# Designs tried in a protein design run: designed miniproteins, single chains, continued (5). Part 59

Each design is a single chain, and the fold is of that chain. pLDDT is the mean over its residues in the fold that is shown.

## One batch from the design tools (miniprotein)

Design m18033
Fold by ESMFold2-Fast:
Structure m18033 (fold): chain A 107 residues (1-107)
Amino acid sequence: MREKIAELVREAGDLAAKKLEEAGLPQSVVDDVRLSFESIARLVEEGRFDLAARQAKRLAEWLRSDPRVPEEVVKAAETIAKGLEYAAKGDLEKAQRYFEEAVEILK
């Protein structure tokens, strides 16, 4: 289960990075977003859902603050953060549905 959630977080990160590149954001911002999603996925693999949720919330807030960021990327990051809150509470099935929704938003 943790491995599948980490895979979905990484997939969302790759798709978000592609959307940011298509929107013309600087490569440094794209790279920072990729690294943030990778860090979150690693925390998930380590079972550190509380830390992963806090990091995802900060990422979503950062993305929300930049008007250049597409709304779909912001919504996906916010959806990942919500999923991680459910994972931190032990509801991994509900968490997985949120991660699948985040990937779908970015397709």
Scores: mean pLDDT 87

Design m18034
Fold by ESMFold2-Fast:
Parts: structure tokens; sequence; C-alpha cells
Structure m18034 (fold): chain A 80 residues (1-80)
């Protein structure tokens, strides 16, 4: 539903912010877990994509880009 999509969007935004903070603090394990949870929320949102407004769809694409950046940074930190 549209309400479910909005709820999940808010949760994804919070998780992305938390993952960034964990990476900035050097807490790789907490960042990995938070990114994993963000990926789960993103999968749920992808299933609801057709129920989202055009503005929400654009916001979701921006959030996907941020998650991709966080995943790359996590991989770099785990390789060091």
Amino acid sequence: SMEEAKRLMIELARLLSEAREHLEKGDVEAARETIRRAEEVLEELNALFGEMSPGEQVTLENMKAELDRLRRELAEREAA
C-alpha cells in the first residue's frame, strides 16, 4: 500500500543515515549489519514500487544510489 511504502521509505532513510554514522566511526561490524537491514527494506520497497508516487520513486532511486555508495565504502574498509 501507499502507506506501507511511506513507512518503509522512512525506515530506509534512517538505516542509511545510521550506516553512514557507523562507517564514519570506523564501526565496520555495525555498518555491515545496518547495510544488510537497509538492503532488506529496499527489497520490500522494490515490491511496492508501482504503488509509490512519482516523487517517492525518485527519492527511492536516490536512496539506492546512497546504499550503493555505502556498500562500496564498507567493502573498502573490510579490505583494509
Scores: mean pLDDT 87

Design m18035
Fold by ESMFold2-Fast:
Structure m18035 (fold): chain A 84 residues (1-84)
Amino acid sequence: MAEELTQQLIDDAIKRIKEAYEKYKDLPVEKAIEFIRQVGDGLVAEAENVLRQTLSPEEAEQAIARVRKAVDEAVDKYIEELKS
């Protein structure tokens, strides 16, 4: 199962999104949101490359969907924190 690799990629992505929030939180809110979303999209693309090279096509699609969901949830969380 790809569980351990997928979970590691999720944990690393959440950490990097938090780091992006800390880095960009002092920018105008609209720009901070844009940059955090771009970081999230980039992290999904990085995970897609790793997973497609490591797993079967069917396993990669499932793992990519899990990474995308976790990234979207983390991005949305920090965007709400910026608005507060």
Scores: mean pLDDT 85

Design m18036
Fold by ESMFold2-Fast:
Structure m18036 (fold): chain A 95 residues (1-95)
Amino acid sequence: SAEEAAVRARAAEVSERMERLREEDPEAYEEILRRVEPEARRLQAELEAEVAALLATHSVDDPRFQAEVRRRVLEAVRRLIERIEREIREVEERR
C-alpha cells in the first residue's frame, strides 16, 4: 500500500541518519537509543496487549484480524519513527 511504502521510506531515511550519527557522534547516537528505548518497550507492550484483546474475539485466520494487526503494527512503527526523528532533530539543534 502507499501508506506502507511511505513508512518504509521514512524508516530507511531514519536508519541512514542514525548510521551517519553513529559514525560522526557516537555519544549522541547512544543518547538517542537510551531515550527511545522506553517508548519502544511501551509501544511493544501496547501492541502485545491489543493483539491479545483481538485474539479473544477473532480467529488468527480471520482476514479482518490480520488487517487490524497490520494496521496497528504500522501505526506503532510510524510512532517510533516520529520519536527517533524528533530526537535526531534535538541533537542537531544542539550542534
Scores: mean pLDDT 86

Design m18037
Fold by ESMFold2-Fast:
Structure m18037 (fold): chain A 94 residues (1-94)
Amino acid sequence: DIEKGNKYFNEGKYDEAASYYKKAFLKDPLNVYAWGLLVEAYIKGKKYDEGIAFFEELLKKYPNNRLLHEALGILYRAKGEFEKADEWFKKAGL
């Protein structure tokens, strides 16, 4: 899944890349590598609200997962919601 995602990412197909990275991350929500690629694909594709919705939904199942808190901080910052980004980074221990 990561290899296929990387191929689409390198072609500028960020929606397809995010789909494959999402599959990799859902198999292991502690996989920092898949997490980083997924967050970057959402940012490059300007899919901030889609990424936020995805990570907020996962927080219902994994409420203390620091990678989910950090991803929400990054995406809210990319969207220009800096105060909300800071609150999520604080929850991530950053």
Scores: mean pLDDT 85

Design m18038
Fold by ESMFold2-Fast:
Structure m18038 (fold): chain A 81 residues (1-81)
Amino acid sequence: SKLDQMLSLLESIKSLSYIGLDVDLSLGMPQSVVERMRIEDDEFFEELRKLVEQLVSQGKTQDEISQAISDRIRERAASRR
């Protein structure tokens, strides 16, 4: 289904984020910082999952859902600067 496809895409993005944190840890980032970032990422991706479910229920297209995900990721990245 469209929901399953969008949730699979979201899980792929989350997995890439986790790989990035594992790389950061291996390069000497403090474990406490990496652990906090993992918790914050888990909370953020849970909110994105709820957003995807809502947009699918509203009949939004895959492009609109992908754009909404991208916008939220971009907003979060900007707030970390």
Scores: mean pLDDT 78

Design m18039
Fold by ESMFold2-Fast:
Structure m18039 (fold): chain A 115 residues (1-115)
Amino acid sequence: MEEEVRELLREFGIPAEDAERIVRALREGLGKARELLDELAAERPELSEAYARARVAVEIAEEALRRLGLPETPENILIATLEALRAVREVLADPSRSGEEVLEEVIRRVRERLE
């Protein structure tokens, strides 16, 4: 799971060392991951779009866990973030989907993966 999140972050253009830092922050909480992504975007403006996409995935993961009534455990955070990153990657290939449609799909995938 953590390795899959790191691989998706690298596909977005995030350096491997920063992908590791993001995964560590996710284990501590979604809020900490958001703060780190904002810091990384400020430090590397050339990669700001990659960090912004990852930040959108973190926000989708937060909302998915909230709507499902799931606690922010490391396992739930990693599953929700993984599915959110996959959904963001899909939207980059086909941007016709609304944010609500993306969120509903992430909620469905997270629910299926926890069953």
Scores: mean pLDDT 84

Design m18040
Fold by ESMFold2-Fast:
Structure m18040 (fold): chain A 65 residues (1-65)
Amino acid sequence: DQEEKIRKYAEELGLPQELIDEIVKNFPEGDLEAVFNAMEVLAGMPKEELDKEAEKRKQEALKLR
């Protein structure tokens, strides 16, 4: 399951599950490399503030990726 891999890695990076759902919807099946890159960019944010800034940072990071 692609979502399983995404959620697993995102949790390792400290991302909220809601971001994972958005990432899964954004990337096609079998394009895990792009998904992991996007999650790594998002993981650059502090876990405490991730919820607040996740929406803005996610939009920018995913657009670039």
Scores: mean pLDDT 64

Design m18041
Fold by ESMFold2-Fast:
Structure m18041 (fold): chain A 73 residues (1-73)
Amino acid sequence: SLEEIKKIFEETKKLVEEAIKNSTDPQVIEDLKSFLEFYEKKLNEIIKNLPDSEALKTAKQIKEDVEKFIKEK
């Protein structure tokens, strides 16, 4: 559902914001800030152009990619 997709979006955004707050590396902070700048626009494009089921899979994949980036730094 669209609600589920938006929930994943919000969870991903909170993860990135927390990572920015806790990071000491200026390069990592800039990369995460740049991600946030385009994230909402990209997700809106996805939900407009894809069926809800495919949009949900894409949103989950982006969240996984973000989690991996934050863990690996």
Scores: mean pLDDT 76

Design m18042
Fold by ESMFold2-Fast:
Structure m18042 (fold): chain A 91 residues (1-91)
Amino acid sequence: MSDKLKEAYKKGYEEGKEIVKTEGVDAALERAVELALRAADQPDEANLLLSKGLGIADAVMDANPERSRDIASRITGAVLLAIGRLLDKEL
């Protein structure tokens, strides 16, 4: 539960930092969004995928606070969509 989620978040945060340094903010954001969308496709790993996505988003916002609002909005949208699919059990 919380312990496993915290580990996934930490790993996402570290990966996000590396992507930002290597490919930049947009690449990290794209990865976080893809992770969130994949959560809907893999319910068994949804918790871990969403946790990692949040970690990446946090790392990106930490590195680029100027774009914090836009980044948060995009990530939140993707996460909300994934959660909606899980709740309704729709495609």
Scores: mean pLDDT 73

Design m18043
Fold by ESMFold2-Fast:
Structure m18043 (fold): chain A 93 residues (1-93)
Amino acid sequence: AAADAARRHQLEALEHMRRATEIVIKEKGRDEYLKVASKYDEEHKKAYETLKNDTRALLVKDAEIFLKVLKDLGASPEAIEHAERALEHARAA
């Protein structure tokens, strides 16, 4: 029921993030992806320190940071759409 729906949304968020990552690494390369992602290391660290006991809130924050990384990379509309779907599912979980 509600717990099953929440779990489904968590899995969908993770799958969309996985697909967006595969697309952007193919398009931009792993080194460029890691370089841009590292600009958000402090924001990610702060999110973990404040939200580590709230798995849902941390997933939402991770999805928000991930979308910012892809936009900064100039990722394709397909990769951006997957990142936006991940954020929607994270918020619904």
Scores: mean pLDDT 84

Design m18044
Fold by ESMFold2-Fast:
Structure m18044 (fold): chain A 66 residues (1-66)
Amino acid sequence: MSAEEIRKLAEAAAKLAAAGMSLRDILALIRSQGTPEAEALAEAAADAKSAEELVAIMREYADRLE
């Protein structure tokens, strides 16, 4: 998964959270992508306490990709 694909996923996650989707359901949706990068992203975000924190972790992960 590219940094751009992760940023698009973060935007989608932000929209789903704004629509009232739970953190658990958003994390399940990320894992459902079925890639090693999506699983690593979900693990990094597993301890997020809010939707805003989840989105911030996803964007930081994308920024660290070369």
Scores: mean pLDDT 78

Design m18045
Fold by ESMFold2-Fast:
Structure m18045 (fold): chain A 99 residues (1-99)
Amino acid sequence: SAAREAVLRRLMEVVRELLNRAEADHDSPEFMVVELLAHSAARDLADLIAQGAPLDALERAVDTVVDGLVEAAKAYGIKLSDEDVERLRREVLAIVREA
């Protein structure tokens, strides 16, 4: 749906802003894997919103997705600041609550 694609675009923009601020070699395979995982998570969250998942479930999904991205970044040696992670969490929650 057009609404799903609009939500997905907003989620991908927020993720792109986070990853662009990461202190990492953006041309590395490690960075490319983390970027792929982040884009996959954004698509899954957009799908849950489009399917009308309840807000409580969506808010829990945001925490799971953000925490999962942080652990993936750490595993691949990509350093994300706590400030940028909390900004991502707030912006993704705002998108979910507006949907």
Scores: mean pLDDT 84

Design m18046
Fold by ESMFold2-Fast:
Structure m18046 (fold): chain A 68 residues (1-68)
Amino acid sequence: SMEEFEELIDKFYEKQLAYLEETVSDPERLARMKALLEKGKELNLEIYKRMTDPEEKQRFLEILKKRL
């Protein structure tokens, strides 16, 4: 479902954000990377929302779950 996808994408991006904050020491670079990460999250939400094939949606969810 969309709700399940939103929960998974939030967890994935929280994990990525934590990794960036731990590894990137330059505040300016960190800010730019955070902005790109947020844009990536928005794009993935729109892609999932526009998918009409239930099998494709299920595969997307499973791929995301494997990265958590």
Scores: mean pLDDT 83

Design m18047
Fold by ESMFold2-Fast:
Structure m18047 (fold): chain A 62 residues (1-62)
Amino acid sequence: PLTTGPFEIHDPVTGAVNEAERTEDRLIVHRLYDAPSSRALIERVAAVMDLELIIEGVEPLP
């Protein structure tokens, strides 16, 4: 990818703001809120970008 680095993935269902970082071949999720909608969204982002999904932290919804 042309752009690497940190970014936020906003879940429109829960309003949760998930924190991620993109490398050349990986989507590293530093903070994933524990909601099926957030997980599904992260999985779709990784699939669309053709990146390996790595989840480092899962937190309960605020």
Scores: mean pLDDT 79

Design m18048
Fold by ESMFold2-Fast:
Structure m18048 (fold): chain A 93 residues (1-93)
Amino acid sequence: MVEIEVEVEAKLTEEGRAYARVTIKLADGRELRIEEEVDLKEKGISLAQWITAAVLRLIGELEDARLAGWPLEDENISRVTTEFLNALLEAEK
C-alpha cells in the first residue's frame, strides 16, 4: 500500500512568468520536488503549450522515479498529474 502526500503550488504573473512546484512525500519520509519556471513572452510560447510540456515532463519524472525503485503506482501518478493540471488551470484565472 502506497500512501503519498501531494502539494502543488502554481503562479502566473502579469509579466507572463509561469511557475509551478510539485512536492510528493512518501510514508517512509522520502520527498520528491519538481519545479519549473518559464518566461512565456521571452520564449514565445503560449500558456497552453507550457502547460502541455510541464504535464508531460512531470509524468516522465514520476515514471523515472518509479523505474528507480520509488513505490509509485499508476493511481499515484494519475492523482499527482490531475492535481498539478488543476493547480495550473486555477492559476490562469
Scores: mean pLDDT 79

Design m18049
Fold by ESMFold2-Fast:
Structure m18049 (fold): chain A 61 residues (1-61)
Amino acid sequence: KKYEEELKQVEKDLAEIDAEIAALRGQPPSPERERRLTVLYVAKGLLEAAKDFLKSLIEKE
């Protein structure tokens, strides 16, 4: 149950990051946009790793 709640939070955070990436990609290219996109892609990678780990824990229970 605890890992399911953590997974829901990670999935929500991923959806928010994906929405922000999509919004930024709709904007004209700029150094500020590219810097923000880099930060968001790093955060997304970390959250995807956390999601996979939590899914593996839920699958064992």
Scores: mean pLDDT 81

Design m18050
Fold by ESMFold2-Fast:
Structure m18050 (fold): chain A 110 residues (1-110)
Amino acid sequence: SSALKALLQSILADNEAVKADLEDIKNDSTLSPEQKEMRKNLIIMTLTGNIVLLESALKNNPDLPEEVKEALREIIRLNEEAIEYIKKEDLDSAIEVLDKSIELLKELIS
């Protein structure tokens, strides 16, 4: 459980940093198109890595309570939806689904 908690804390920090970076990309008119694309690609890599880690946690911990497994699957879905919205350049919707992911992560860590 301590290893899982550490993983969830790391993913929470990443989701919060990604959300802040998306808000910056959305609002900063001084960023070049190349800089925005580079930053979006790094965000997608971060979220993709975190999805893999969460899927691994589900596979390696089959005896987790069902409510915890459902929450982890929902966090995976929300992060996948965020990636899709970023690819569609719908940064507002990406931020909204990341907020839901952050709330679930905070609930699981508490």
Scores: mean pLDDT 91

Design m18051
Fold by ESMFold2-Fast:
Structure m18051 (fold): chain A 94 residues (1-94)
Amino acid sequence: SIEQMVEGIEAQINDAIAKNLSPEQLKSSFIGQVQLAMKDLVERKASIEEVEEFTKKVKELAKKKLPESVQDEALAEIDRLKEETIKKIKELEA
């Protein structure tokens, strides 16, 4: 479920923060988890609505958990991944 995917990403970023990773390492880890989740959404043929809901929730996580110095870059990458994911889903439905 979308909720379980978001909870998994939150657990991963909380672990990374606890390990005192750098801002760049935290961003890289977070974006990597978002990429894997979006790939899974494509493979399970998720709806555009599910991609939108997932994106909204992970953007809120990024704002809460990532250092301010990397937030804008991370949010831009999440938006780019959303656009790529939606395009792939639309291509599969055509």
Scores: mean pLDDT 87

Design m18052
Fold by ESMFold2-Fast:
Structure m18052 (fold): chain A 74 residues (1-74)
Amino acid sequence: MKLSEEELRELVEETVEEMRRLAEEGAPISKLQAVYARALDALAAARDLTGDEAAYERLVKELTERVREIFEEY
């Protein structure tokens, strides 16, 4: 089954929101890292299923940039 780029973008948004919530709750950085790693694994799995490396690269870049901002504020 092909996952749409829109569905994968929703995963990125949900991941960023979960990480911001965990940071606000004072969760340990290891929990934030685990959420980020899980999202990267999900994007890699979607790339393997779809063969759309360009979409994967764009979404990983967006996720990584937004996660970097969260860690800089932590």
Scores: mean pLDDT 80

Design m18053
Fold by ESMFold2-Fast:
Structure m18053 (fold): chain A 70 residues (1-70)
Amino acid sequence: SLDDEVEIALLVMQLALARRSGDKETVAEYAKKLAELAIKSGRPDLVRWAIEQAREAGDEETAKELEKMA
């Protein structure tokens, strides 16, 4: 839906900004939100990207949690 598409775009932007700032806790929060919405919206590319962002931030536990959802 349009609402989901707008939310995805905002979450992608927020997650990218959190990654640049080195805020691992915020990265985990937005990666989880993005992955959940991406699964609902049928976007496996964004699920994979969210997992990658969590892992690159050094949060292996969140990355594993998201892999179980995919």
Scores: mean pLDDT 85

Design m18054
Fold by ESMFold2-Fast:
Structure m18054 (fold): chain A 66 residues (1-66)
Amino acid sequence: SHMEELEAKLDELHARYRAGEITRDEFEAEVSRLLAEAYRHGLSDEELQRLIDRVNALRAEADAAA
């Protein structure tokens, strides 16, 4: 599903950020692109909320690691 693809991309971005392959600014830019993709695909309010919750959880983990 498109939701599963977006979640997989988020997990990959987070792994790359934690490995030091991308900066926090690059991570946020890629997250913004993923959210724009989700909006363009017309995900349901439920799916969008789930994606946003996942993004916020990853941001909180990144902030705690800084």
Scores: mean pLDDT 81

Design m18055
Fold by ESMFold2-Fast:
Structure m18055 (fold): chain A 80 residues (1-80)
Amino acid sequence: VIRGSLELAKFFIENSKQLDEEQKKKLIEWLEKEYAEGKVSAEQVLALAEGIAKGLSIEDVIKKAGLSKELAEEVRKILE
């Protein structure tokens, strides 16, 4: 368990100027759930948060994180 990667990802998301408060809350809750269920790796969580911190488009964030089609659709729904 790489708790530090999840905490760092949360920090980047919370300090993002690209997302509103509702999007930040939903994305953090989604990351915590999917990471706890083993559906996303620590590396994918960190890559997604880094993409958001850099102000990448939703599609580029999804590509950078290497998410499955189903997980990508969930993230897109949160960030719309």
Scores: mean pLDDT 79

Design m18056
Fold by ESMFold2-Fast:
Structure m18056 (fold): chain A 88 residues (1-88)
Amino acid sequence: VEKLLEEAKELLRRATELAKRAAELAFEKGWDHPEVLELQAELDELLERLGKLYKEIKEKSPEAAEELLKELGRELAELEAHVAELEA
């Protein structure tokens, strides 16, 4: 379960970085730009994989799933702050 949790945290980190890149590019070129749409597609794929890992982790260890949710909350707060700065 520790290995699955580490894998999920790594995917979450990658997803957050892609989301930041997509937001930055969207603010420069527009949300409908082909490059933004491509980054969103990659992000959707990573989030789908993360969701599957979360389900498996929750089944094996509720404590590990809770830790992953805390990490998700931290990454979301960081992403929200980044997007807010781009809007300013």
Scores: mean pLDDT 81

Design m18057
Fold by ESMFold2-Fast:
Order: C-alpha cells, then sequence, then structure tokens
Structure m18057 (fold): chain A 62 residues (1-62)
C-alpha cells in the first residue's frame, strides 16, 4: 500500500461517515460498491460511522 493509497482510504472513511447520516436508499449502487471495495482494503474499518456505512452497504448489495 503506497502513501497515496493510504490517503485515499482515509478520505473514503471520512466520506463514508458522512454518508452514514443519509438514507441508504438514496445512495447509488456504484457508490455502495466503491465503499465495500475500499472497506475491504482497510485492515479494520476506522470510525463507528464508517463501520455502520460499510455494514449497511454490504446488506444493501446482498
Amino acid sequence: LTEEEKEKIEKAAEEASKIANYDISNIKKGNLQRLLDLAGVLPDPDGSKFRKAYEIAKEALK
């Protein structure tokens, strides 16, 4: 994992925590898949809102 990739993951976690405040039904499927991919790269999802968004995205996709 490069320094640049780590920054992207941190940014994704921050965005995911903001998304957790929104209705999941309003989030495009592509965005949910993106969140799942990024969360899968993280060794442990950071932040409670990020974890919630990740779990909701997993449930929404399957």
Scores: mean pLDDT 55

Design m18058
Fold by ESMFold2-Fast:
Structure m18058 (fold): chain A 108 residues (1-108)
Amino acid sequence: MEERIRKLAEWSASDPLFLGLAVHAFVSEALKLASEEEQKKIKELLEKYGINLETDSGKEIVKKLQEYLKMSPEEAIFTFLLEVASLLSEEVAEEVLDKVEERFSLIE
């Protein structure tokens, strides 16, 4: 799982045109598949970072993560995605990764 999240973070930070796009997709998919208790924890994590999924672009999400974590875009994305994945069951976290990787053709 960690290697897959690292590759997703590397891809998300590799080009300004899609910076943070996979972060938005990952959290949106996580909220769809998560239990009500897991959804609550994810929402608390979003509030901690000041993220609003309805109004924030992927770039705005990454900027907020960097301001909080004081890391590079890749490291900030990686750290945040690991935090979200840790709030999910292993099965749900893997399903979220599968769906996000399929959406962005990252399965190779």
Scores: mean pLDDT 81

Design m18059
Fold by ESMFold2-Fast:
Structure m18059 (fold): chain A 80 residues (1-80)
Amino acid sequence: PSVRELTLIRFRVIAVESEVFLAEQAYKNGKIETAKKQAEDALKTAKDLKEDIEKFNIKDPKILKEVEEAEKRAKELLEK
């Protein structure tokens, strides 16, 4: 992958992490319905990002781990 492609994917990882963080904050504040909707949106965004990571053949283990961790955190909120 090019430096530009890697940089754009990195920004998208930060965006997904931010969505998950906001969902966790909503849950902590008792806004359970809002948290679940935000977590569901973050999960869809993370799956889309994983498809682009495969398309661009990005094998950065840190990027892969961060996306997987964000997806796992979103799933945990949805299972509550």
Scores: mean pLDDT 83

Design m18060
Fold by ESMFold2-Fast:
Structure m18060 (fold): chain A 65 residues (1-65)
Amino acid sequence: VSRETAAAIRIMAEAYRLGVSVKVEFKDGTMYVEFFGGSPADKAAGAAEARRIGEELGIKIVIRD
């Protein structure tokens, strides 16, 4: 499993746990993540976890809205 696939799986799992929707896109070595639905606090928690996962796996994360 590639690091990109591992990151996407972990981020999607976190979105499921928080009850929000997520869109993940890889482009030019960067992972673009967009959370929607849920409360602002839930989306902020998802964004924080996405950044943490990116740091652990050495992937640049950009949160979009």
Scores: mean pLDDT 82

Design m18061
Fold by ESMFold2-Fast:
Structure m18061 (fold): chain A 82 residues (1-82)
Amino acid sequence: DAMARLEAAEEALIAALGKLLEAKSQEELEAAEAAARAAFEAFLATIEAAPELPELQALLPAIRARFEGLLAKAKAYFASKQ
């Protein structure tokens, strides 16, 4: 079931993003960013492999751009509190 795979990938991505927001050191931030990127690529791959989700597939470039923007903001926020 493509929806079940998408749900699992989304839960993994949310967990990884949570760790990124909880990072207290540069090392934790770098590890959390790597985990979030891996979870995000798995999430995108799940959408790409699901021909039943053409509306989500059409949004993939925008979703990727927003994810990169979120990472940039999280890193800037972390830098500002150092």
Scores: mean pLDDT 79

Design m18062
Fold by ESMFold2-Fast:
Structure m18062 (fold): chain A 89 residues (1-89)
Amino acid sequence: MSTLSDEEIQKLVDEAVKLLKEYLKSKGVTPSEKFWNAVRRLLELEARRNPEAVKKFIEYLKKKDDFYIKSFLNVFKPLDPETWEKFEK
């Protein structure tokens, strides 16, 4: 049983956020700070409980797998519907 350090957790979260930001920017989508705060919070919680899930999400972002990225973003639709609508257009 391996628990990640706080530094390793922040590194995973920062990498995932960076890749997601670049992905959404390439789609012409500019999310709000509210969206990014929610994403960081969720990724930090996931990295503490299951770091492999965050690593897998990073791999989907690197592969630009629209289906899995969109599935992840669906969790945030109630928090930032405008960003979600821009992504689906």
Scores: mean pLDDT 74

Design m18063
Fold by ESMFold2-Fast:
Structure m18063 (fold): chain A 87 residues (1-87)
Amino acid sequence: MKEVEEIDRIRERGATPEDVERLIELALNSKDPLVQLRALGALYDIALRDPSLRETVKKALEELAKNSKDPLVQEAAKRGLEFLDSL
């Protein structure tokens, strides 16, 4: 799937602020739960690798936890927030 490939490339090359916005869009608005979860996972990885993006990622995870219609995505976002808050 092209969107999954896009996510993997972002993870490999290092994320820009535009990449973070794209991943948030995919996590919130994709109709494919696999794409949503992969985007969410990439946001966690980015926050781990780049501390300067952690605040941006935390805000994204807060939005996902509140606004996602998928309970699995909501739960994953909540767990991600707990994890990042532990750093």
Scores: mean pLDDT 78

Design m18064
Fold by ESMFold2-Fast:
Order: sequence, then structure tokens, then C-alpha cells
Structure m18064 (fold): chain A 93 residues (1-93)
Amino acid sequence: MEFWKKKVEELGDKDYLIFEEDGKRYALVKAESLPGYPKDTPASDELKPAPAGIEPTIQSFLKTDHKVEEVQVFSYKGKQYLLVKLSDELLPA
């Protein structure tokens, strides 16, 4: 099982989870918890690019100092999730 699918089990009832995998920082977000997420976004069991313009919403939602670099979407057990790559560098204060 891919690491992001394993993290869905760890996420449980939480809206999001910030974690590290293979020296990289990620966030896993429930799509249904994200304000303004398009409910008709195409779902795939493989990682696909998230809808354009979602990055500022995710940055605000996570309330993290790490910059959102890449956002991908996937489906697991009938629900949509976002896998977010975070920078190792902090945003300027």
C-alpha cells in the first residue's frame, strides 16, 4: 500500500494530518473538510493534480509556516483526499 493510503487510516476522524515520509514533509487533507473544494472534482485511485488555485486555501486551512509546494488528489474507500507536499523552508514572517 502506498504511504499516502496508509496515512488515511492514521488520519481517522481528523480533518488533516501533517507528517514526514522519506525526508519530505507532507499534509493529508480530507477533501470534504476543505472550504470551497469542488465536490464534482474527478476521483482516481492514483495521484492526480488538484484543481488549479487550491493552494492558498490549503495554506490557510493547514495554518502551517511551511509553504504548500504541490497538491495532488486521490480517492480511497469512496472518499477524496489531498496529498500536499510542504517545503522544508519556512515562509517569511
Scores: mean pLDDT 76

Design m18065
Fold by ESMFold2-Fast:
Structure m18065 (fold): chain A 82 residues (1-82)
Amino acid sequence: DAAERERVGQLLSLASAVLEGKVSAEELEQALKSLGVGREQVEQAQALLQEAQAWVDAHPDMSLAEGQALRDALLARLRALL
């Protein structure tokens, strides 16, 4: 479904922005609601992004391959929520 793929793509772009510290949790919540994501899914997505950020902070020497694996895992979990 094209509309579903577009929403997932927008969510993944927002996830990257949150991990870069460019988007607040409040801005993410507003954007997810604008994409039609329910409250429970918003809370789960925020928890996943918080876990990902904590992992990045714990691994400042992360390799490119490790960073790609983290992104792939996060993307798979976010797709399961949407």
Scores: mean pLDDT 67

Design m18066
Fold by ESMFold2-Fast:
Structure m18066 (fold): chain A 66 residues (1-66)
Amino acid sequence: MAAALAEAEARGAAYLPVVRAMKRFLELIPDELPFEEQANLLAEAGRLAAEDPAAFEKRIAELEAK
């Protein structure tokens, strides 16, 4: 995960907000979830962040509100 985030940062300013949002999302994932579920959530969040950053930010806000 960390290596992939560092690589995304290296791709320039366009990916920097996505990388920062992904790091924030990782902090919100409950430790109680099995690794496979955490990985699936990360993959879905990564896809959403790349395709629709606004929807991703909304999703983060929803998770924080719970």
Scores: mean pLDDT 64

